# Designed miniproteins, single chains, continued (2), part 29

Each design is a single chain, and the fold is of that chain. pLDDT is the mean over its residues in the fold that is shown.

## One batch from the design tools (miniprotein)

Design m4986
Fold by ESMFold2-Fast:
Structure m4986 (fold): chain A 94 residues (1-94)
Amino acid sequence: PVSRSLYLQFQQTLGMQRMLLWVAKKTGNPEEEQEAIRKTIENLEQLAEEAEAAGDSALAELLREARERMKKVKSTDEAIDVLDELEARVAALA
């Protein structure tokens, strides 16, 4: 069974990361954009650990896959696309 509390935490984290990426993009500063992407990678890693600890290995795997894709993005737009795809995949588990 998918943890409802973990799913809500996932949605909250995803919304916050999207906002941070959009704000960084608005600055037009490449260093701010890179920092927002790094923070997104860190938060996906933390959430994957929480999912694993809760016994939700399927969610943990999707988060780890998104984290690995996030390491390869070159822009905030690509980072947002990774988060959008992750959200769609996680919705199929909930």
Scores: mean pLDDT 84

Design m4987
Fold by ESMFold2-Fast:
Structure m4987 (fold): chain A 64 residues (1-64)
Amino acid sequence: LSEAQRQELIDFMVTELGLSPETAERVLELLQANPDISPEELARRAGISRATASVALRKYKALV
């Protein structure tokens, strides 16, 4: 991700998904470490709902 894409994803997760900035950073780290991560595993590791994880993963894949 470019810096602009990284900021777009963080802003989206904070404003649209209601995540804290700390949780949004955690989600981004997990997605960058394993882009093929399942929504279930992302939700479990980030401490968010599966629905939120699915939306975040979809947004990330649209940016890369």
Scores: mean pLDDT 84

Design m4988
Fold by ESMFold2-Fast:
Structure m4988 (fold): chain A 78 residues (1-78)
Amino acid sequence: SMEQLQKDAEIAKKGAEEALKSLREMVENADKLDPVTLVNRAVAAEIIASAAYFLDPEYKPLLDEAVRLSRELGEKLA
């Protein structure tokens, strides 16, 4: 049970790290990309980062970064 939760947390963490890396590159190129695609990717990154944080509080920095990138994107699309 605890080993499975740790494995699930590691999977969520890796997924969040990849999603955030992709989202960071997309935010830098926001002017060249479809706004709907950008919003969908930001939402997806926040969901997976939230899952990682829920499974392990040490992954709060991933959620904090997802929220920050979503805010930066919102400012660029306003």
Scores: mean pLDDT 85

Design m4989
Fold by ESMFold2-Fast:
Structure m4989 (fold): chain A 117 residues (1-117)
Amino acid sequence: MEKLEKAREILRELADVLREVAKHSKNPKIQEMLRKAIDELERVLEDPNASLEDIKTAINRAIDVIEAAVLSEPDLPKELLNRIREVLRKVKEYFKDDPVLQERIDRAIALVDERLA
């Protein structure tokens, strides 16, 4: 199914971004949240029976971690913040029919934009 394959591509990019955030994280609580979010994204990617709802649940957890990291980690490089913003925009485009996820993504992008200013 083409829609599920596009969603899986987004999960891979999201996991890669979270791994980069983990390299710059100095907060043990954020590091634990990142590990759990990455593990969940990888689990969904490895599950051939994962539904679109399972994928959206993993994305919502990743967004929660991104928001926490952007608010709490003082030393995230601008290049990484730009990469986070680009991945979030891709998530928004692929899930345009989900108003709850759209609102969550817009909030996360706004936090990244504030940090980049």
Scores: mean pLDDT 84

Design m4990
Fold by ESMFold2-Fast:
Structure m4990 (fold): chain A 62 residues (1-62)
Amino acid sequence: SEALLLRVARHELEELVREALEEGRIEEAKQQIAKSMASLRAAGVSDAAAEALRRELLAQLE
């Protein structure tokens, strides 16, 4: 369940990151990533797994 939630969220958020880089909406993407991480934690994803995904996505916005 956790692995599936992370896989789906990763796919959707990577698409969001690509669009944000193309449009220059970096701060909006960062806010959406933060909200998505909170939702994943609320759904039972571990803090460590959510934080690892968050850091990977934020690195792509640099």
Scores: mean pLDDT 85

Design m4991
Fold by ESMFold2-Fast:
Structure m4991 (fold): chain A 67 residues (1-67)
Amino acid sequence: SSMKEKELEELLRKGEREAVRAYLAGDHAGAIAIMEETIRRVEEYSKEEAERLRRALESMKAALAAD
């Protein structure tokens, strides 16, 4: 349990950093791809956290589509 929790936390932190870096660099497609990969990996550890990330990704896609 403790090890899975730490692995989940690392996946979330790494995915967030990589997605933000891509987004700030103007690579919006790359940011989306990183988020989708992070969601896939996170789902193996926590369906709840994966669902939360999917909602965040949907919000990001909606914001980008409004441009």
Scores: mean pLDDT 84

Design m4992
Fold by ESMFold2-Fast:
Structure m4992 (fold): chain A 59 residues (1-59)
Amino acid sequence: GKTAPLTEIDEAERAAMEELLASGEGSEEALKRLGMSQSAVAEIQALLRARALALGLPV
């Protein structure tokens, strides 16, 4: 696989993403609690998944 070196920001973001996935704060239910529309929730979840994949996290 292509292993690119992560910046300090990318490493911190990856750690934050791991915590977010473990806590469920980025889940559809958590985002709906923030009063977001269903379309906004879907877009945010798609962006989170794409970024997690870019950081090498299983999603």
Scores: mean pLDDT 67

Design m4993
Fold by ESMFold2-Fast:
Structure m4993 (fold): chain A 77 residues (1-77)
Amino acid sequence: PVVLADYIGKDELSRLINTARALAAEAEKLGLTDVAAQIRSNIEKARKLYKEGKKDEAIKLLRQTVADGEAAVRAAW
């Protein structure tokens, strides 16, 4: 359970980073340069948090970043 939870957390981090990167690229193509910059900044911040052992905070930040990015892209088109 503990070992599995750590593995799931790392896999979720990678998945969320990849999703956030895709959203940043899409936002940039739509002219949402500020949104793209915010997403990329949050990815870097989340990586720093994860490295510092603040894994829950990193995952929470990335989940929020993905949700906000999806909403911004959807609102554009």
Scores: mean pLDDT 78

Design m4994
Fold by ESMFold2-Fast:
Structure m4994 (fold): chain A 78 residues (1-78)
Amino acid sequence: SLEEERARVRAEADRLGDEGNTLSQKGDEYFKKAQELLKDPSKKEEAEELINKGWDYYIEAFKKHIEAVLLELEFRRR
């Protein structure tokens, strides 16, 4: 039924949102570690690697959130 399809789309969008939130939290952890390393000038390169990993997680989080929005919009268009 259409109601069952709506429930499935909503559940999938919620799942993608939760995945995005988890990825953002992992990104925050890498940024936190990088900030601690930046207190030591000799560890600047190690900190930059962690910053890049944090950004990778944020990009993946953004993709998940966009996928969730697009699912909701595509279903509304139908």
Scores: mean pLDDT 87

Design m4995
Fold by ESMFold2-Fast:
Structure m4995 (fold): chain A 85 residues (1-85)
Amino acid sequence: SMIIVKVKKLSETKLEITIEAPNEEAAKSLTESIKEFLESIGAKILEEKVEGNKAVLIVEHPDTDKLIEELKKYLEPFDFVKVEV
């Protein structure tokens, strides 16, 4: 089963990350991992919404283009994750 991570640039400082998983446990688990990673590189989680197998994060960072590239690198080793930008 594939998890899809969709990344949308809202502004130069705000990013929307949508996580769509095959079940709620997979969505929650990957969302927590992504949150921890993003916070470790200086991002701030402004909003988190979980609705079944889907999670949405609104994230603030001074350089969203750099944040997108770092997130793609972080997720690259996960064969079960597809990143869409």
Scores: mean pLDDT 87

Design m4996
Fold by ESMFold2-Fast:
Structure m4996 (fold): chain A 86 residues (1-86)
Amino acid sequence: MSLLAELVRAYLVGIHDLPLEVADKVAEIIDKSKSVTEAIRKAREELGVPEEVLREAVQLIFDYFNGNPEAIKKLNEAYEKLLEKR
């Protein structure tokens, strides 16, 4: 699993309260897709995850790596919630 796929999985579960099984399938689609755009399209078509939610996840992760404080807070909250669902 790529770091992007893992972070998207954490965001979907922690912020949008998606089932772990659905988030795991989104992560697999990301790892098997040729581009982020292709992964978003496939996840929308195959799993019904809204395209806007997936685009927000990718943008938030990008902002996190750029040191955006709001993005860091949101991703830390998502990870905390993901761990609670273990």
Scores: mean pLDDT 79

Design m4997
Fold by ESMFold2-Fast:
Structure m4997 (fold): chain A 80 residues (1-80)
Amino acid sequence: MEELAEKAVEAARAGDIESANEYGKKLMEEFLKNPSKESAEILIRTVRELAEIAVERGEVSREVAEEAVKAFEEKVEEMV
């Protein structure tokens, strides 16, 4: 799971959106197969990093990104 998280972030930073989406989907699938506090933390951290990259690229505002990340974190924590 950690390796998929790292690959998703690296792809996003490189501007390889297709690979970033593929690794992100695999990361979510791994979390859903084995929901745990540890896997939730990895998933949440990865989403925060991806959101920061999107803000840096001007794809979303920081406010919108932070609100989306918070909602996602709360939802993931409910599943654990």
Scores: mean pLDDT 81

Design m4998
Fold by ESMFold2-Fast:
Structure m4998 (fold): chain A 76 residues (1-76)
Amino acid sequence: MSATELAVKGIEAAGEAQRLEAEGAPAEEVLRQLREALDYFTAALSLLPEGSAQAEAIRADIATIEARIAELEARA
């Protein structure tokens, strides 16, 4: 799987987490999708050259997902 394909899957998982939150799904289900997004973004980042624009964008996405996971875990 290419870095681009992994990044797309990360975006899809993050979008699914947002949909689940909007529907009032349990925090466990939202966390599962956020962790899946984090795994995909981390895998994509490992395939990209350091300092590339795509790697920087993915690092920003990772930071956003990590902050959201921490917020939800603090409620558990």
Scores: mean pLDDT 84

Design m4999
Fold by ESMFold2-Fast:
Structure m4999 (fold): chain A 80 residues (1-80)
Amino acid sequence: MKKTFVLTKENLDESIKELLDYMLNSDAEKFKITVKTENSTSEEVVDKSKAEEFAEALKISAENALSLGQKEITVTVEEL
């Protein structure tokens, strides 16, 4: 299964929490994560054991991108 999260300045904390909760409550041990901004698309594989570390890093990166004028960041989490 996969789930898409849209990160904005208004919902960043809530969306990061939902994303982390989704990963931690999944039966999958690995996730394919696609992060799309206006200027870039990146993909990585994240182990569930690294979900909290990933969520913290994503929050920092998203805060920076949104502060520099990005309206939204789209994150797709796919169970592997």
Scores: mean pLDDT 85

Design m5000
Fold by ESMFold2-Fast:
Structure m5000 (fold): chain A 105 residues (1-105)
Amino acid sequence: STPREKRIEEAFRRILAGGTHRDPEMVEKLLKLTPEQFSEITKNVTNKVFELHKDETDPKKIAEVIGRILAAIGELLSGATPEELAKVGEEIYEILLEEIEKALK
């Protein structure tokens, strides 16, 4: 596994394990999602980020974007600071939060 693939795997593991986060409300919101809602959020975030990068046709770079989305979800569950979450890209983090809030309404 590449370091990136390992980070994606760790992110999924944290989601499945119900990891702790310094923002308990965000963790609680994530845990209220059904697998179907989580899948839809991942799809919607991927589509929105892809639209921002619509001129990108390289499957490897597209996979990297998906990896960053999964890493962002994992960092939210792992107790990452806002500064650490910014490393996965403010655009991805903002879109992810919007889609989570939308799914829970």
Scores: mean pLDDT 57

Design m5001
Fold by ESMFold2-Fast:
Structure m5001 (fold): chain A 94 residues (1-94)
Amino acid sequence: MMEEAIRKLEEKLDEKREELIAKGEEATAEDVIRAARELVRFGDELGVPLSVIRVLLTRMIRRIARELGFSEEEERRVLEAVDAELERVERERE
């Protein structure tokens, strides 16, 4: 079950990454934040551990930031939003 859950999350991450990269210059940090929050909730619904969701999202965000030419400030803002969403979900679990 866990391996299947992680696989489904990875497939959704790849889909969202491709959608965001396809937007090119029109992709904003806000678009990435919205996608990342959706992915946190999707991973949570699948029962994926929050630590695994965080690792996978961090890798995706760094790849998107590099591909889209985001500033360090924009990348940091997205990562902070992901951490905040993970903390919200953790509080709902506990």
Scores: mean pLDDT 83

Design m5002
Fold by ESMFold2-Fast:
Structure m5002 (fold): chain A 91 residues (1-91)
Amino acid sequence: SSNELALEFTKLTNYALKNKLKLVSLAIKTEDTDEEKIKEAFKKSYEKYPLTDEHELLIEHATEEEEAEAIEKLTQKAIEIMKKAIEEAKK
């Protein structure tokens, strides 16, 4: 559900805040025909759980090394979120 995707975005934000990592938006290409439904699910999730000012301050102070680490973790979580969005789009 959109609520589950929103929760995952909140977890990513909280993780970044605690570990002083840059939160990087990562686009993963999908060959699923329901791409538009997936995009809508992500948009709704982000609207419920927006980034805070504290998160932006931490992003400003993050290093390139921290950014690489964040990308790796976001890749893992993006795959998980995409999988959930695809499941929702099929219903």
Scores: mean pLDDT 49

Design m5003
Fold by ESMFold2-Fast:
Formats: structure tokens, sequence, C-alpha cells
Structure m5003 (fold): chain A 89 residues (1-89)
């Protein structure tokens, strides 16, 4: 049923919120390292990539008809994922 699908979606977003909370300290470390070790041009490119990925995640989430809290969780997931990808290079 639609109600069961909504409950399953809510549980998935609860688990995502917990996962993002656990990943936040590493994301803060990555952001600090980027700010300390990057030249202004590199910082600008990273900020533009981050903004692009965030905007796309928000657009996709809103298109899916997700509630505002769930949209923000997907946006945060895109932010953390992008930072982790940058750190892996």
Amino acid sequence: SAAEEEQKRAERFRLLEEELREREPEAERIEAEIRENSDPETLKRIEEELERRIEEARRVAERRGLEPRQVELLVEAARLGTLEEIAAK
C-alpha cells in the first residue's frame, strides 16, 4: 500500500540521517584540509562543483515529491559524498 511504501521510505531516511551523522566528523576534517591546503582557484572550483552537486540533488529530490526534511537529507548526502570523492583524489 501507499502507506506501507511511505513507512519504508521514512525508515530509509531515518537510517540515512544516522549514517550522515556518523560521517560528519570526517567531512569536517576534509573541509578543513581543503581550506588549509588549496589555492583560491582550486577552492573556487571545489565550491562550484559542490554547489552543482547540491543543486542537482535538491532538484531530483523535489521532483520525487519528497518532504522538505527528506530533501535536506539527500542534499547533505550529496555534500558529504562530493567531499569524500574530492578527498579520494
Scores: mean pLDDT 85

Design m5004
Fold by ESMFold2-Fast:
Structure m5004 (fold): chain A 99 residues (1-99)
Amino acid sequence: KPSRLEQRLIALRDELSKRPLSLEEFKRQMALAAGMIVLYLLAENKPDLAEEARDEISEIGDELVREAEKNGGVVSPEQAREAFDKIIEIYRKKKKEIE
């Protein structure tokens, strides 16, 4: 069964993929998702995995900033979905490493 955290990440992905977003709003939502994953890993006493997840999500954020700059600072629904799919896969991978 998907965890409550995975379910929340999926719901956030689906909500953010409904409309174009400003880069600033998307960055806030990325920070929220990253924070949830980092706190989960720290609660599991896996600080190294928490740092890896933070770094991997930061790389996704950097790619998105570059693409949004080409689009006048707007994040498309497709870009939002792709970024959050990558974040969800990071979470799934780190969770599997704990189990």
Scores: mean pLDDT 86

Design m5005
Fold by ESMFold2-Fast:
Structure m5005 (fold): chain A 80 residues (1-80)
Amino acid sequence: MLSAVAQALVDAVRRNVSDPERRREAVRRIEEHDRLAQQALAEGDHDRAHAHLLEAASVAMEAQGRDEEAAELRRRAREL
């Protein structure tokens, strides 16, 4: 199951992204980052988990045309 954070990001993409191809690709990438975040949490790696959730959020922002916010989230993920 998706985390609550990833589910909210997927729901936002489904609501706000009208292009079906862009929507499907964004949802796939969000789900992949959420899976990696959950694996990191299971291993006790909280920084890696946080980085993957920031990457998932950046995908959601980028899919919605919010490129500057996506870039800031990716920058924060790299600093963890």
Scores: mean pLDDT 88

Design m5006
Fold by ESMFold2-Fast:
Structure m5006 (fold): chain A 97 residues (1-97)
Amino acid sequence: MRVRIVIKVEVPKGSKEEFDAALDAAKAAGMAAQSTLRRRSGREVELEIYADYEKGKVEVVLEGEATIQDAREAAERAKKVMESAGFKAEVEIEELP
């Protein structure tokens, strides 16, 4: 089935260095989740990163064919990568029609 995983990170406004660190961590988290889903499904997984410095927001969006269990595991790995970098992350998983 098709799933969407969104990892949302809030970054304190005004620190470009902290924002850049969060963006680098988000890229690493997204690639780890993408790699996990690709290995399990054998299919391509879309990865997009949305960054808004002025709003202090970074979102990692993954979309592809996966089981809900694989999506949850990939999301948990991504969240741990963000938390290890010192950033709190919220995760949302949605089943697509």
Scores: mean pLDDT 82

Design m5007
Fold by ESMFold2-Fast:
Structure m5007 (fold): chain A 100 residues (1-100)
Amino acid sequence: MTTASREVEAEAPKGKVIATVERATYRSKDGKPAKATLRVEVENEKTGKKATQEVELDEGYGSARAVLENAEGKVKARATLTADDPDAEVTIGEVRIEVL
């Protein structure tokens, strides 16, 4: 398998936090259809509370979004893309944190 990972941090004044990966892409070396898993996690550091979304991808691209309802203080979002093909090219685009 081949893995890419990206992490970002933000401050939440108090409320809902949304972590989004709008585009993750993977491509097998020989262009064959391959499967991948995209995982997005958002964690409130002070409380240890986490929200996670995991999606299976089979079209070479995808998106994922995790929502944490009651966040306060420092939050971390991590995206991980794991492709089953060890020779795949894997890319995670921007990881965004929105505070509502």
Scores: mean pLDDT 80

Design m5008
Fold by ESMFold2-Fast:
Structure m5008 (fold): chain A 59 residues (1-59)
Amino acid sequence: MKLTDEEIEKAAKYLAYKFYFEGFVIRSLEDVRKLAKEVTGKDLTEEEAQKVLERIASL
C-alpha cells in the first residue's frame, strides 16, 4: 500500500469535514481520490480510496 494508516486517517478526517461541515457530496471513488490527493500528495488506488470511505464510516 502506498498510503500509510496515518495518511488514510488524515484523508478520512478531511473528507468527513468536507462532507459533514461544507456540504460536499461524494458522488464517486474518483471524488475521494481527488480530495485525498490534496491532503496526502499521493495518487490513490481504487482500493485505497475504498479504505478512506470505510474509515469515514467508522469515524
Scores: mean pLDDT 73

Design m5009
Fold by ESMFold2-Fast:
Structure m5009 (fold): chain A 57 residues (1-57)
Amino acid sequence: IPPELVRELMEASAEYLGAATKLVTAKKIGAPQEEIDKLEKEVEEYRKRVDELVAKI
């Protein structure tokens, strides 16, 4: 497995976790639905990136 791919996967995983944490926090504080929808989309985009990187392994 190329070292660059491992690094990208670690970085993408960290970004995904950060986005997921923001989404959970927004839901807990009762943020506007528009903001929650935006954060859900960001989480989905980062998840797709992680999935694409895993598929290269």
Scores: mean pLDDT 82

Design m5010
Fold by ESMFold2-Fast:
Structure m5010 (fold): chain A 65 residues (1-65)
Amino acid sequence: LSPVQRLVARRYGTETLARLEELLARHRAGASEADILAEARKIGLTFRSVAELEAHLARLRELLA
């Protein structure tokens, strides 16, 4: 990737990471799995479960390390 493409990818990755961490925190605070998955869909991410969201979050952290 070009330096510009890497910067854009990192920015979107960082924003996505922050949003997913916020959603996971809401679930831990008592929000339903259905509500969390609906919020993830609003940001363009489709998951079958919170466990799948957690796995995606872990992978995204690894890629942005």
Scores: mean pLDDT 78

Design m5011
Fold by ESMFold2-Fast:
Structure m5011 (fold): chain A 100 residues (1-100)
Amino acid sequence: MSQQALDQSLKEDAEQSKKIAKELYEKVKEGKGGKDDLYDAILYEAVAKNASPGAIIAGAVARALKRRHPSADPAELAIEALEIIGDKESAEKVRKIAEE
């Protein structure tokens, strides 16, 4: 497998995740988004910061589980994905928002 292709894919996914996070944060700031959008914004930002295949997969799995199980707590799904990524600060940020 090509390491160069993997590195390029990681850079593209990180930039895309950063853009999505910014758009979701702006949506929440404008009063057009809820806590779910804020959790997703924090998760996408963490994926962009950590820029690893594991982080990207964890984020994708969390979003897929949320769609498949709409009764699941979106905060718990985001926290689990962030813990898999190893972003403890972002996980605590989601916990605080969920408690508000």
Scores: mean pLDDT 72

Design m5012
Fold by ESMFold2-Fast:
Structure m5012 (fold): chain A 59 residues (1-59)
Amino acid sequence: SVEDLLAVLSSLPVEVRVQFVEKAGGIKLDEEEKRLLEDPSKLEEFARLVAEKAAQARP
């Protein structure tokens, strides 16, 4: 869920967060989305966006 994703992302180095999201979520990130992962204040907002995209891809 969003809280679990946030906890994982917060525990990872910034450079690894992009690869983690792309591999675990199967989602390709654009430059703007990658920039959100670099900003601590926007990390929660990014986690919500990723969770919503993952929910749409769910059968």
Scores: mean pLDDT 72

Design m5013
Fold by ESMFold2-Fast:
Structure m5013 (fold): chain A 71 residues (1-71)
Amino acid sequence: MEAEEFIKKLKEYFESLPDELKKQFDLNGDGKYTFEEFLVVYYYQLKNQPIVPKFSEEDLKEAKEFLEKLK
């Protein structure tokens, strides 16, 4: 599966989630849950890491670097 197809499916999945589940992806605490925050959570899932309610800035940077590789 190409990276663009994989990201498309992840976005579709994220959009299908109820708001209650989307709230867990609000990693920066701004009251908005974005697809980018969802991808950070998914990155940790791919690394076989437990989902954490909040990431550090260092974790966010590392996850974004990984996500750039996926595009």
Scores: mean pLDDT 60

Design m5014
Fold by ESMFold2-Fast:
Parts: structure tokens; C-alpha cells; sequence
Structure m5014 (fold): chain A 71 residues (1-71)
């Protein structure tokens, strides 16, 4: 649906924005950002999206979490 497509697009845009912010700000508070990613994982589970789409979004968040941990 258009609403689901908009939710996915908005989520991916926010995720890319966060990834860029972290890359540009190496002194960022890792714990705060990691808490944000963890909250994002919980929120994805609550979205009215197909399971395959949720799996993709969670995989992207988990990838970002590992990038943050490597800082």
C-alpha cells in the first residue's frame, strides 16, 4: 500500500541520515546512538509491514549497529 511504501521510504531515509551523521561525527556518543538503533529494532517489529520487509529493515539496523560498535 501507499502508506506502507511511505513508511519504508521514511525509515530508510532516516537510517541513511543517521549513517551519514555518524560518518561525519566520529566523536558521537556511541551509547546514545546504539540505544536509538535498539529502539528502532523494537519499532520495526510493531510496524504493519510484511515479514520479509521487516527482516530487511532489521538487517539494515543491525549492519548500522556493527558500524557504530567499530567506531
Amino acid sequence: SAEQEEQVARFLEALEGLRRYIAENPDVDKELVLQGVERGLGEVEKLPLPEEVKEELKARLEELREEIRAL
Scores: mean pLDDT 80

Design m5015
Fold by ESMFold2-Fast:
Structure m5015 (fold): chain A 66 residues (1-66)
Amino acid sequence: SGGEAASEAARRAIAGEISVEEAARLLADKTGAPLELARRAAEALVQGNGEEGDGLLARAMSVGGA
């Protein structure tokens, strides 16, 4: 599902396995969300702003229809 793919991209970015930009591209690709919104979600999650990041991630998935 797009939601699981989005969570995986965020997790990999937090772990330092991929860049925030790469996570944003994967998130946008899997959910159909705008790249800018996906980038903001990935950035917030990687920076430890979990509450804001979760909200942005949910919004990105909602906009993309995931």
Scores: mean pLDDT 72

Design m5016
Fold by ESMFold2-Fast:
Structure m5016 (fold): chain A 82 residues (1-82)
Amino acid sequence: MADDDRFFDLARRAGLSDNDLGIIKMYSMVSKVSMGTAAEKVAIRKAKSDPDLARKMADVLRQTGRYKGADRIYKEIDKVKK
């Protein structure tokens, strides 16, 4: 819904690029999932290769009230470190 505009605004504030946001949008479209679900899936995949980007995505999800999604991403980042 209109929640995606707020997500993009907060994501840019957190340091996500237009390219990062474009990847989330494309994933949402291709996989037929919501923007929040697409962001969660992209962040989980990035947790191994780019944990900094994944953490930024989790932070934005937490700020938009998606606490469970954010927690799952943090857990995947920590799982790679341990």
Scores: mean pLDDT 76

Design m5017
Fold by ESMFold2-Fast:
Structure m5017 (fold): chain A 57 residues (1-57)
Amino acid sequence: EDEALRERILALATREHDPAAGADHYYFTPEQRAEIHRLLYEHYGDPLFKELAEEYE
């Protein structure tokens, strides 16, 4: 169940390849972070995640 949520969150990440490390780095914009907090609120029902998502309205 948490795996589906994790996959949705990772799909929102911006991927950047670091040639010095030979690895991909994932990062999130403020808008993507707000969407992640909304998904966490929908999944867990924790009011804190709703407050964090609403900060980017």
Scores: mean pLDDT 66

Design m5018
Fold by ESMFold2-Fast:
Structure m5018 (fold): chain A 93 residues (1-93)
Amino acid sequence: MEEALRLAREALRLAREALRLAMEALHSSGDRARRLIEEAERLIREADRLLREARRLLATNPPDEEAERLLLEAEIEIGLARIALGVARKYQL
């Protein structure tokens, strides 16, 4: 139970950091934009991995409404980060 919540919190933390870097990439250019995009993509991959692991644990354990809410928030943040990265790649690279 505590493990799924821990993973959900970490996934959300990484997702929020990925969105922050993706948004910063939109206002950057050249090598700086490239580094921010690469770092945000790495954080998205790690957040997505933790998200999948947390959902696997929740599938076999009693419901955890807080973990489910945090995972939903993380998915939204990842989605927004991916959109921002798509724009940054098109206009800043």
Scores: mean pLDDT 85

Design m5019
Fold by ESMFold2-Fast:
Structure m5019 (fold): chain A 98 residues (1-98)
Amino acid sequence: AQGLLDAAAIRNARLAVYYAKQGKFDEAEKYIKRAEALLPHVSKEAQAEAYLYIGEAYYLMGKKDKAIESFQKAIDYAREAGNEELLKRAEEALEKVK
């Protein structure tokens, strides 16, 4: 059950990036909202990974402040999960958008 919810949150966040890369910002926002709705129900690692993709989607949409906020959340959840790979990815993403 948990693994399916984790996968669903990450998949919705990835779809937001996919649509944002195509300039389909309304579709991207729908998938961000779907991912965010699942986040209270998923693991800390899945929250970190989902926020990485949400941040990327916001950055592609020109919403820099929301991208920064999302990458900061990814850093916090990656630290809480003890996942050094996700932490490094989140720190690199934040540095790139500042």
Scores: mean pLDDT 91

Design m5020
Fold by ESMFold2-Fast:
Structure m5020 (fold): chain A 87 residues (1-87)
Amino acid sequence: AEEELRKIVEETVEKLKKAKTKEEALKIAQEGLNRLRELAKRHNVSERVYGKVLGELVEEVKKNLDGDTYTAIVKMVFDEAEAWLKE
């Protein structure tokens, strides 16, 4: 499960590196988060493991993106983490 989640993070980051617009980047990030959420729910992934994977996504976004796009994606990841805790 953790390895499969990490693969989704890697695929999402590679697509983000190729994104030409903020709109495209936000769509890629949301699709990645949706895939992560579905896999995590299917495998009953712990809050600790899911949080770790989301943190890895944030660090990779920080390395590869800047400015307003980075800020928007980080907010999306935090919103995902908050939503997970409320279920």
Scores: mean pLDDT 80

